Designed miniproteins, single chains. Designs and how they scored, part 56

Each design is a single chain, and the fold is of that chain. pLDDT is the mean over its residues in the fold that is shown.

## One batch from the design tools (miniprotein)

Design m1926
Fold by ESMFold2-Fast:
Structure m1926 (fold): chain A 96 residues (1-96)
Amino acid sequence: SKEALEEALARVRELKERIENGEFKSVQDLIDALEELAEYAKELGLEDVANMLRTVINRVKKVYKETKGNIDEVKKEALRGLDAVERHLQALLDEA
């Protein structure tokens, strides 16, 4: 539905802004926020978006391990993933 796409897009944009504004002081808080967004997308029936967000979470966890907890690199990976999700949602909304 158009409303579900608009709600998901708004939540993705809000989370990106929160990351950019330095709200997340721990990787766990960022992962929790991404997991909440993935669950919300699933509740809206946006299974593809929920799966994309799970991929972002897995990439974030991988970067955390590879960089030995570098939160700046983790934030960059999260923003990169959310940018892809935002573009996908905008494309679906433009077709609706």
Scores: mean pLDDT 89

Design m1927
Fold by ESMFold2-Fast:
Structure m1927 (fold): chain A 67 residues (1-67)
Amino acid sequence: SAEEAVEEALEMLREAGAPEHLIETLKLSYKAGVSPESIIFAAARILRKLGKDEEAEKLMEMLKKLQ
């Protein structure tokens, strides 16, 4: 589901060492009505900035399945 995909994206950010405040910001954005696709896309960009290119690719594949 879209909710499960968002949860997985946020989990990948935690495992990659993204700052907690950034993860909370994405979570609050999702609760405020930002689309799951936008949250997953944002998470993938953050993963790339952290040097986690393979993890970012996994999120982009997940995003394609939601669209």
Scores: mean pLDDT 85

Design m1928
Fold by ESMFold2-Fast:
Structure m1928 (fold): chain A 62 residues (1-62)
Amino acid sequence: KEEEENRKRVDEIIDEMLKEGLITPEAAKNLRIAFEDFGWTPEEAERIKKVIEIAKASPIPA
């Protein structure tokens, strides 16, 4: 019940990341597999999206 709702939210977040060009289709597939194995957590998916957005918007020179 709760897992199905979490899965839908994770899928939506991954789809938005793909639409915005934040990740590749292969990365999206791998991310779905990881969430399927370890549990569907929308909070974690949003965290991943935010990290990628920050990295793409303002990469720190290292």
Scores: mean pLDDT 74

Design m1929
Fold by ESMFold2-Fast:
Structure m1929 (fold): chain A 73 residues (1-73)
Amino acid sequence: MMPDELEIEFSMELMKLGSLLASGEIDEKTFYEKTKEIALEVAKRTKDPETKQWMLDVAKLSQKKIAELDKKE
């Protein structure tokens, strides 16, 4: 179903991080670390179970990406 404004706010924060990554101000590992932190924070604060599950999935995906990047370097 359609989520509330909290999902939109998360998407805006993610877009800001993507912009910083594209400009070279942060690297891929930092991007995923920040994404994981924000997703976990939103998951703790959200009242919507669907939004919470989505955020937990984002955090898990970000954790896997961090582990992959750590293995390459």
Scores: mean pLDDT 77

Design m1930
Fold by ESMFold2-Fast:
Structure m1930 (fold): chain A 87 residues (1-87)
Amino acid sequence: TPVEYGAGAVGAGASGDAKTALDYARHANPEGMAEGARELAEVTDGGDPEKAAQFGRKAGEYGVNGDYEKALQYGSEAARAAGLPPG
């Protein structure tokens, strides 16, 4: 589902796999990125679901517009807000 692709994109981004993160994100659309990030934050200790969803949505919006640098930046912020460890 778009939500599963969104969660996968945020997770891949957190692990430093930018190529997989962008590939998953294109299937998620902005709303799937938002809900995927939210769900990750809800099951992660120290996650902030609302902030994760907001950053995830922005990552999806920039990705749709072809701004991959900002898409990856906001995807990283979504991963951090979701409580995922960097790298």
Scores: mean pLDDT 80

Design m1931
Fold by ESMFold2-Fast:
Structure m1931 (fold): chain A 88 residues (1-88)
Amino acid sequence: GVSREDLKKLTQLVKEGKSLDEIKKEVPRVYQLALEIADIILKAKEGDPEAQRLLEQLEKRYEKLREQGKGEEIDALLKVAEEIIKKR
């Protein structure tokens, strides 16, 4: 699992404009989660029904987290996943 402290550190690294390599060094567990999210997004875009279902579940979970005031941490995590996708 990823702790809230790890997500807060990710948020700070993203705000500071740190590279994906620096993020991977500082918060490797959060980076691994971003890789998994990126893989799900890419597979869902390619038409994988299982990945599409997982993406819907993630989006629903993240909306609940945003409502709980964790939106900044979730936005940072999704931004890292998007940057991973752009470099593939």
Scores: mean pLDDT 84

Design m1932
Fold by ESMFold2-Fast:
Structure m1932 (fold): chain A 63 residues (1-63)
Amino acid sequence: MEELGKLIEEARKTAKENPSKRKELDELIKRMEQMKEIAPRLSEEDLEALVKHFRSELEKIKA
């Protein structure tokens, strides 16, 4: 799913711009990278739920 790749890049950019949040963002990025590796084996519904979850986590960190 291309949305997962975009979220990873957004999280990396946010980490670069906000060093104080880097630890939380690095953990989120690691989880998203792991999910990207198994994404081809997930259903579309599971992928959409995962993307929504990670987007919510990213927004919480950005807040």
Scores: mean pLDDT 79

Design m1933
Fold by ESMFold2-Fast:
Structure m1933 (fold): chain A 97 residues (1-97)
Amino acid sequence: MEEVEKLLKRFKEAIDAGDEDRVLRIAASLAQLAMTLPKEKAREVIEKFKKVYEENKDKLSPETQEKLDAIIEAMERAVETGDRDGALAEISRILQS
C-alpha cells in the first residue's frame, strides 16, 4: 500500500503541474497495480484514486476527465467481474484515444 500512496502523491503533483500525459500514465500504473491485488484491496485503491481525482478534477481538461472516468469505470468493472486482463486492454485503448 506504500506504493499506492506514492502513486497517488505523484498523480496529484502531475495535476498541479498541468502535465496531463503524466496524469494518465500514473492512472494506468494505479490500475495495473490494483489489478494485481485481491478484490478488497483493489477496491481500497480505486476509492483512494477516486477521492484524489474528485478533489482535483476541475483542474483537468474535459478530455483528460473523460479518460480518467473511463479508466475508473474499467477498474470497477474488473473488480466486480474478475476480468482484469480485459480491463487492462480497455485502459490501453482509452490512453490511445
Scores: mean pLDDT 85

Design m1934
Fold by ESMFold2-Fast:
Structure m1934 (fold): chain A 96 residues (1-96)
Amino acid sequence: SMEEERKRELLDEIADAAKLDEASREEYIAELLPRVTAAELELAVASGEAARRLAAGADERELLEELLARAREVGAPEELIEAMERVLREGRELPA
């Protein structure tokens, strides 16, 4: 399945970012693969990239706007989209 291949690719990227060893990575992927959607993983990867860019001096508001666009694109839950929109409207910083 294309979705299963995409989920595996995204889980590998998350594991790489977390610097997991090969054995821990395989256990992580095996545990999460049946329990998460591709949309959730796409957003998790985008969030990790945004966190790295923020640490490098990127604008927090710009990153949140990009994450919101990604969340909409991948069909994230409405509650998450509404929460992100609220943060943008209120000018609050992202929680640590």
Scores: mean pLDDT 75

Design m1935
Fold by ESMFold2-Fast:
Structure m1935 (fold): chain A 59 residues (1-59)
Amino acid sequence: SIEDIQKEILDVSREAQRQMDQLRRDGASDDQLRAVVQRYQDRIRELVQQLEELKKQQE
């Protein structure tokens, strides 16, 4: 459902924030931080695409 995907997006965003904060505390390089951001952005983008498809089917 739309609500389930929205929850997944929130959960992924929370996970990303926690991981990024930990990496920054551990002194990760800018390149390492960018790679992690890219992975989470890819996951969120896929979930957003699923959300938009469900909205399109509803409208």
Scores: mean pLDDT 82

Design m1936
Fold by ESMFold2-Fast:
Structure m1936 (fold): chain A 106 residues (1-106)
Amino acid sequence: SEATRQKILDAAGELIEKKGWENTTIEDIAKAAGVSKSTIYKHFKSKEELRREIALRGLDETIEKFKDNPEVVKILEQVKEAVERGDWEKAKSIIEENKDLIEKAF
């Protein structure tokens, strides 16, 4: 269900903000969301798919926040396209290439 998917994403996002991705386990997310590990894997085929969906949500929120800055929006949309493909190296490269412009906006 969409409601269960949203609950998992919310719990995962909160835990990642609190203690980072590397220190967040599927068991931590299951406990925080009030679901079983098997329920998480019914909605997300892997921890990597879950990571991608969380990153995409964060990017969409950031794009909305900076919608009046077309240069920043364009860069964030390019990062989003890389993340949608699972190309984390390209996503990091785009951010690094545009670091000065991003830091000036933030």
Scores: mean pLDDT 82

Design m1937
Fold by ESMFold2-Fast:
Structure m1937 (fold): chain A 120 residues (1-120)
Amino acid sequence: SEIEQLIAALTDPASIAELIAFVRSLIKIVEALPSLVENSVTPEFAGDIAIGFVRMILSITLRTLEDPAGRQLAELVAKRVIEAIKEYTRAVEEGDLEKAEKIREETIEFLRGIEELLKE
């Protein structure tokens, strides 16, 4: 796995702590998706707001994270989360709430898996 290889290349505790904070911020964004949809004019608009937060957190992380493996990991994780948000909002728009919740849960599990690997 490219993600596992990138995590294995990380040795600086400060960079690891910063990536853990990044992943935790992404989990909070994904967890907030149902509330964003409920309080937005459209599911697409809710998705655009959530993607905006992901891009903002990625930008902040990349300003302080100099390790090339850490930077590549952050970009890959952000890309995966952005695609998941798009799939989530599309499922909500189609009325497939079971599919939407599955996408949300699987994305949170993916992010928690990365957090646990970074803690080791």
Scores: mean pLDDT 90

Design m1938
Fold by ESMFold2-Fast:
Structure m1938 (fold): chain A 64 residues (1-64)
Amino acid sequence: GGPAVEVAAQGIARHGGASPEAARRAAEALRDGDFEAGAKYVAEGSGLDEKQARGAAELGAALT
């Protein structure tokens, strides 16, 4: 992924508590407009429910 994906992944990991790998997968999905997949990756990596993970992923992407 490009630098924007890495920055978004760090934002998602820091705010959502997701692992760096899960955050990167989420950032890539969000870049492609797939909010469902993005939320799923954050939830799998952080133990959050999908609603919380979706909010965290959207917030992380917005901050990058």
Scores: mean pLDDT 64

Design m1939
Fold by ESMFold2-Fast:
Structure m1939 (fold): chain A 101 residues (1-101)
Amino acid sequence: SKLDELLARLKEVAERIIALIERHDPERAAELRERFERALELFRQGKTDEAAAELHAFLEEAMATLAEDPAVSEAERAEARARVIELAKLTEEIEALIAAE
């Protein structure tokens, strides 16, 4: 389905953000993966507002982690920001699809 395709793309983008964090903080990367998987499950249950809140928390925590680590390069921060924007757009598309039912 279109929803399954968007959720798969959302996971692909989130995993890119997680992989970037894992280079510097593997324990935080594991926590973020668990938070993201909870957001996916909430979307599958049609709990869109709860899923969006978990995803927002995921993004804030991911960006804070990258901003606080002096080993993270400006190029890596720029890559993370690009993935965050992509993930936000995919989230809006998923919310619109679920609302259309």
Scores: mean pLDDT 82

Design m1940
Fold by ESMFold2-Fast:
Structure m1940 (fold): chain A 57 residues (1-57)
Amino acid sequence: MLYKATTEENLAALQVLTRSKSDLFDEEQLKLASLDPSLSKEEAIKIFLDNGIIEKV
């Protein structure tokens, strides 16, 4: 499933953390962006969604 950043600042941050030029992010990229290796993909995505950092495409 693909996700997008909710703001331009969040987009810039996610692009730096994922080393991607894309405006869309998959679950694997979002897990890497979490910077927490103990989180599952599902947990990382939920945190970003709950904090309004990303939204579903």
Scores: mean pLDDT 83

Design m1941
Fold by ESMFold2-Fast:
Structure m1941 (fold): chain A 67 residues (1-67)
Amino acid sequence: MTMAELYELAKKKLKELKKKYPEWSDEELIKKAAQKTAEEMGFGPEALPGMYDVAKKVYDEIKKKEK
């Protein structure tokens, strides 16, 4: 899997979570999206920090596009 594929998967999970749980904090959305992305990819707990970084980057980019 490429970084672009991870980015798109994290973006999809973030959008789904934001629609389902609009009351969640940014931190909660990012953490859950990272977890769901890791699960979808079959990654173990060792990948969670990297997945969190990807999800955070994607979320920051989504927020920037709103302004």
Scores: mean pLDDT 77

Design m1942
Fold by ESMFold2-Fast:
Structure m1942 (fold): chain A 65 residues (1-65)
Amino acid sequence: SEEVLKKLEDYFVDLGFSPEEARELARDLVEGNFEKTIKALQEKFGISKTEAEFRAFLLLHLAKQ
């Protein structure tokens, strides 16, 4: 949904991603493609794959509320 997409874009911008990257990551998450978001979170925060997977899931869950 557009509301979920917008919330995810806002979350990614707040996390320090560019508006362009935030839009791509938000779209991928809504479409069920977690790979790019997991990699982006790992690179940006220096976290494990498991932690990045958890954060990606949490962001999507929060945006659906």
Scores: mean pLDDT 86

Design m1943
Fold by ESMFold2-Fast:
Structure m1943 (fold): chain A 61 residues (1-61)
Amino acid sequence: SPLDRARRHLELGERHRRQGRYQEAAEHYRLAAGHFSRAGDFGEAARAGKLASEEQELAEK
């Protein structure tokens, strides 16, 4: 389901973030946001999108 895919990408993003792999973390959080949006969970989609933006900023520094 879109929710299961979203949660899997959220988990992968967290793991990459813990390893300092900020670009990969941002990509997984962005994918999670897309899947939450497809599932109609706009609150979680917005949260995941914010996490993606935060990790992208870290990757650029």
Scores: mean pLDDT 87

Design m1944
Fold by ESMFold2-Fast:
Structure m1944 (fold): chain A 100 residues (1-100)
Amino acid sequence: MIELSEEERQLLKAFLSRFGLARYAAPELLAKETLSQEEARELVRALAEALAEVFDISVAEALRLLADLLLDPSRTPDIPAETREKLAAYVRSLADEAAA
């Protein structure tokens, strides 16, 4: 599985915190100063589960939507392109796991 650096986890957290559903689904994780590898995974999963419920789609589809949004430079102008691609790949790997 893809391992994220501390900086990559912070950028992912900042991106996910822009979603109102993330504050509803995982407020304690968003309140942490830093996220571990496991906590970053839990945050992505919690938001994807909330999105899946709201939009009546699968968790895997919600994760793919989040990955596509991460790749949009207009939505993530503060994230370097290489980091954006890695974060999107990370979220897609979770989508493949959720679809299994």
Scores: mean pLDDT 82

Design m1945
Fold by ESMFold2-Fast:
Structure m1945 (fold): chain A 65 residues (1-65)
Amino acid sequence: SKREEAIKYAEEYTKGLAEQLGKATGVEATATLEKVDENTLKGTVKAGDKVIETTFNLDELLKGF
């Protein structure tokens, strides 16, 4: 359950970044969340020529839950 909550947090965070970037640029923003390994997720947000990447360590995230 805590792992599912941590993954959901990473999804919500990445989606929030895409919404903010889309509003700031006036361009469609896309958000993707990729599983790199059992403990690492990579979020990527793209809007026009701008790309933001964020890495989530699930073990560190779980300490906050």
Scores: mean pLDDT 80

Design m1946
Fold by ESMFold2-Fast:
Structure m1946 (fold): chain A 74 residues (1-74)
Amino acid sequence: MIDELVEESLKKLEELTKRGEYPLEDFAFALALSVLAGNMSLVPLAKRYADELKKQGKTEEAEEIYEMLEKALK
């Protein structure tokens, strides 16, 4: 069961990220940590933000997120 506070916090962070007030790499990392904690429903969203990091040239950050997701899916 996902804590309502966790869901609300992630939605607020996503809005801040879209406004440029929160770093994209930090938000992607927060999503990947949530997936490692058992929130498997966030896997598609975490992958989308990792793909966006790769498109922006942040390849090392994107690779770290992909590795975290791979570890969670095993």
Scores: mean pLDDT 79

Design m1947
Fold by ESMFold2-Fast:
Structure m1947 (fold): chain A 73 residues (1-73)
Amino acid sequence: RTQQLYDLVYNVFTKVAGFEKKVSDDMSQNIVDSLQGNPESQRKSGGYFTMLMMVSGMDEMTKFIVEVSKIHE
């Protein structure tokens, strides 16, 4: 579950948004941690979602949210 979520987020940031691997890894770990209840990571993740929306558009953001919800319910 945690690995599936990480892989999904990392793939979106590297292949859809085109961010560098190191940046994508840091962002993906923070998003996974935020969904597990880390408050600091939750604050950071808000900024990451805004960046993803601006770079990849609302349609890709919607697809990402749907895939995350399937893993997390």
Scores: mean pLDDT 73

Design m1948
Fold by ESMFold2-Fast:
Structure m1948 (fold): chain A 91 residues (1-91)
Amino acid sequence: DMEKAEEFAREMDRLAEESKAEMQRAAEEGTVEETREVYQQALRRMQELLEEAERLSALRMGEYIVQAARAALGGIEAYGEALIAEAEARE
C-alpha cells in the first residue's frame, strides 16, 4: 500500500523536524551535556523507526521506507553533531 508508505515517510519527517527543534532548544538553552542527551534520544528514535521500516519490508514497502528512515537518521546525525560542535564552541 503506497499510501501507507507515504504516510510512514511523512511521520518520519515530522518526528525528525521535532527532534531537530528539541536539539536546537537544548543547544540554545541548555548545557553541552544536555544537548548530547537530546541528540542521543533523537538517534535512538530514528534507529527504532529504521528497524520498524525493515520489519515492514515483508509488505513490499520496505525498500522505500527503509531509504526514507536512513535519510532521516543521517539528517539527525549531521544536525546533532553540528549543534554539539556549536555548543562546545560557546564554552
Scores: mean pLDDT 78

Design m1949
Fold by ESMFold2-Fast:
Order: C-alpha cells, then structure tokens, then sequence
Structure m1949 (fold): chain A 89 residues (1-89)
C-alpha cells in the first residue's frame, strides 16, 4: 500500500530531524566517516538534562527502526542523508 509507505517516509524524516536536535542538545556532534554517520561524544560524563536528551534521541531512533521495517534500506538512507544535509545547512 503506497499511502502507508509515503506516510512512513514522512514520519521517519520528522523523527530523524528531532533525534538530531536532541543529540546536539546532549552535546553530541554528528560526524561522517567512510560513509558511516555517527555521534561523537566529547564529555566524560553527561549531566541529568543531557541524559534526558540522549534518552529522547534513543526513543526516536527506536521509532525510526520500527518504521524502517516498512521501507527499503535505500529509502531510509536517502531520507536520513537529506535530513542531515538540511540540518547542517
């Protein structure tokens, strides 16, 4: 059903955007290396507020994983890349 896939793509896009916002608030920097996207943590300990942002980001990542089961891997990768580019620019 095309409508379900289109809805999932839109929802994943919003969740990725929100997860990036929370990760940055927690003090994580998004870096790309060898085609892999990772969050680099520069602090030895997170404060209580930063721990809540990490928790929220992880909850959103879990939701993305659940929705990605309805999408092809290439579609998920494309959405993630587009959101990251928009967030950086």
Amino acid sequence: MEEERERAKKEVRELVKKALEYAEKAGFRLEREDGAIGFVYSKEELNEEEKEYVKKALELIQKIAELSEKLEDEELEKITEEVIKEHEE
Scores: mean pLDDT 70

Design m1950
Fold by ESMFold2-Fast:
Structure m1950 (fold): chain A 95 residues (1-95)
Amino acid sequence: LLEKVTEAVGYLSKGALAVIEGNEEEARRYALKLAELAKDPAVRQAVIDAGAAWSRELVEAAARALELGAEASSPEMGAVLREAAREMLALVEKR
C-alpha cells in the first residue's frame, strides 16, 4: 500500500506542477496514471489526505489535473476523479 500511495501522490504532484506550467497534456497523462492507482479507495483517501498539507495553488492545480483526467476517462472513472477534485478543493475552501 505505501508504495502505491507514494507513487499516486507523486503522479498528482507532477500533474499539479504541469497545470501550473500550462502543460495540460502532461497534467492529463499524470492524472490518468493516478486514476489506475485510485481504483483502490485507500490509495484515493491517502492522496486526498496528503493534499491537506499542500499550498492552495498546488491543491487547486491538482484539482484541475484531476478534472483534465476525468475528461479523458470513462464515465465511471471520470466520476471518481471529479469527486477527488471536489474533495481536494474542499481542503482549501475551509482555510
Scores: mean pLDDT 80

Design m1951
Fold by ESMFold2-Fast:
Structure m1951 (fold): chain A 78 residues (1-78)
Amino acid sequence: ARLERLRAAARELAALESAEAAEALLERLRAAGFSDEELEEIAMVAGRMVALGRELGREEFEEALRKARELIRKAKEA
């Protein structure tokens, strides 16, 4: 169940083409009760999907993943 939700979230994130949309999705997932560790895993899996499947928007996606990891890091320290 949780793993299926994580995979679904990763596919959704990987399908996005803008940093703003990716950040908004990650914030929504955090509000829905995903842990910081789960969000980091979602971002990592989505990054791999983007690297394998898309050329356009890759730099924007990597920037969104970098910002997501920074948010997760700050949340763990708070």
Scores: mean pLDDT 64

Design m1952
Fold by ESMFold2-Fast:
Structure m1952 (fold): chain A 84 residues (1-84)
Amino acid sequence: DKVLEKIEAFEAEVLARIDRLLAEGKLTPQQAADLRRWVAEQSALLILKVVIGGLPEEEVDKLIAESRAEFDRRVARYQAELAA
């Protein structure tokens, strides 16, 4: 269950970042909606890997780190699109 708490913390953290970027005008409402959908899908996949796949905590930590990196890449892409 501590592993599920880590996934919930990841989801809460990145959703808060989306809300902040949207409030600062650094994302459009559509880009924010697309990122929120991706975060929900990613969190669901991580939960499935834990519950069904029996992933150890170390592997979940790696997947969360990879998900944060992918989130950062998606934000950068959307900000580049907004600047164009």
Scores: mean pLDDT 85

Design m1953
Fold by ESMFold2-Fast:
Structure m1953 (fold): chain A 78 residues (1-78)
Amino acid sequence: SAALEELRAFLAEVQEQAGKIMEAIAAGDVEGARELLRELERWARERIAATEDPEVRALLERMLRELVEYLRKQIEKA
């Protein structure tokens, strides 16, 4: 399914971007980590808004919210 492949690609990109944020945190680059988090949130929200299935969209919105909250807390601890 094209939709399933798009979902897999989306999740892989989210993981890649989250990894870069965590690398910035580990390096002590708190400002860079905040900028990367804003970019991830913007990019992800645009893609989630384009999701046709309302149940999948709601799931992705919840996952993004939880990930952003987690990453924000990690930045605050750094």
Scores: mean pLDDT 85

Design m1954
Fold by ESMFold2-Fast:
Structure m1954 (fold): chain A 71 residues (1-71)
Amino acid sequence: AMEEAIKAAEEVASKEKDPEIRQVAINTGRAVARLGGTVEQAVEADKIAASAKNLEEAERLGMRKVMEVLF
């Protein structure tokens, strides 16, 4: 369910050491879940955003992943 996907994404993102990138990862996973994505899709979106080297890249990678899972 959507809430389960959000919870799983938040747990994965909580392991990110950079608090700004962690917040982007949480927001990205939550967006995927709210748009009907699966738990696995939300978690993958988190990991992609968290793999970024800085905040700007985290936002760009997260947005691209959300668009990929929608289409």
Scores: mean pLDDT 76

Design m1955
Fold by ESMFold2-Fast:
Structure m1955 (fold): chain A 100 residues (1-100)
Amino acid sequence: MSYKEKVDEVLRRALEEFRKILEDYKNGKISKEEAQRRAIGVLNRAIFELEKILDEAIKNNAPDEEIDYIVDQIVKLHEALRLVNEGKFEEALKVLEEAV
């Protein structure tokens, strides 16, 4: 599997989990505070998995373009994390959708 495929799989899983959290919040199953806590957990896990992929890519002397792609996705996840901390779940979702 290419580094892009590995990254895209992590991002797809994070997006699916994030959408489910937002759905549960909108349906009244969880509080805004619980939704925020769970969303932060999903994003932090995705960031850590992308950092592992980045480390592997660097160790395997992947092209700069591939390394830049992984870094760009990590930056987008940090932006989504900032938006979640501000309570901007819909804006965070858009950032995640753009990352995939």
Scores: mean pLDDT 88

Design m1956
Fold by ESMFold2-Fast:
Structure m1956 (fold): chain A 71 residues (1-71)
Amino acid sequence: SERKERLLEEIRELLLEYIENSDAPQELKEEAKAKLDGLLEEARENTTVEELEEVLRAMKERKTSDRDYPA
């Protein structure tokens, strides 16, 4: 439970960082931020700890790109 919450928080922090530091249009950034809370709530209910760990790894790998943003 606590591990899942920590993973969700790390994912949230990375997604927010991608949004804030990306070259995306400001409108897309605002929309992505608004969707962020909903996406994390869905992940909390529908995702396992192992799946969240895999997502976190994938996002860290994609952080090297200048065009990363939430789906």
Scores: mean pLDDT 73

Design m1957
Fold by ESMFold2-Fast:
Structure m1957 (fold): chain A 84 residues (1-84)
Amino acid sequence: AAAEAGRKAADAGNEAARSAEKGDLFMGGVAAMAAGVAGALGLLGDGEGAGEAARQAARSAREGGASEEAVEKALEGARLAEEA
């Protein structure tokens, strides 16, 4: 379901955002906001929008110095949201 996929994408994006906080607090914050948007869009049934927001969270987290593992999880969450 789109809501479940969006929630997973938001969770993965927030994990990546926390990882980014160690390197760049601003990019970690941007990633957390994008993850929140992904969750909200998923709840509204917008899997495509949720996936786009989750990809933005992963990108911002990567720029903030998030671990490769956290970024990969966020990207997988985005893919699942888009497919839902």
Scores: mean pLDDT 74

Design m1958
Fold by ESMFold2-Fast:
Structure m1958 (fold): chain A 86 residues (1-86)
Amino acid sequence: MSDEELAAELARKLAEAIEKDEEVRKLVEESEKKLEANADNPEKGAEIEIETLEKLLELAEERGDEELARLIREYLEILKEKLKEA
């Protein structure tokens, strides 16, 4: 799966999770507020995104959503690799 396809699939699965799970929705909303506050700081934005995804991964594992958990793990690996290569 390409990075673009992975991001699109993750976004779709997160949208489904947001509709079903209030804790997922709250976490995403808090993340969006933090990202907006740091829109001019891409390094801080990357840190916020990684932290949010790690928390979403814990929730997905707790809920038994194996597909969402897998997508989050794959996307986290891509983000962490980009930070190490920079």
Scores: mean pLDDT 80

Design m1959
Fold by ESMFold2-Fast:
Structure m1959 (fold): chain A 98 residues (1-98)
Amino acid sequence: MEEALESGKRLLAQFSDEAAKHTALGQAYLAAGDKEKAAAHYNEAAFQLRTAGGMARAVGSMLLGDEKYKEEGEEFLALGEQYDAQADEWLAKARALE
């Protein structure tokens, strides 16, 4: 459980950081008039966030199986919903550029 919690936090941070890099690149390409590259980076950001959401739900469900980690499990499930919502927003922005 402890290793799953620590690994989960590290991986979520990595996916979140990667998504932020892609949103920044997408915004830079959009400002330069390159809508195709902007859309590609927004799609990649959405993918990274969706992956984070799935992992947050998997870790959260595992933690909820242990009463000691109930609060952390609920927090991970909530993070999963937040990441999915963010992924949907970036996917919508990518589609608007098509």
Scores: mean pLDDT 88

Design m1960
Fold by ESMFold2-Fast:
Structure m1960 (fold): chain A 85 residues (1-85)
Amino acid sequence: SEIKEKALEKAIEAGKEAAKERGGEVVSIKTFENEDGTVEVEMVIELDGLLRNLKVIVTYKDGEIEEISIYDLPATAESIARLDA
């Protein structure tokens, strides 16, 4: 739906901004199919030669974005493999 696409766009934008704020470069983006009302995006970022994962969760209700949450995650072997491939 329209709001789900908008929420996904906001999640990607927020994640890219968070990466830049950390001085990192976004090297990979993975989107997850979520329940109605939630969009989840994971990004692999490179920061001073280290790989990190950021998770962005956007919640929406009644056609509006309600909340944007950003979390630092440990790098996963899967995310690293995608970068190296």
Scores: mean pLDDT 73

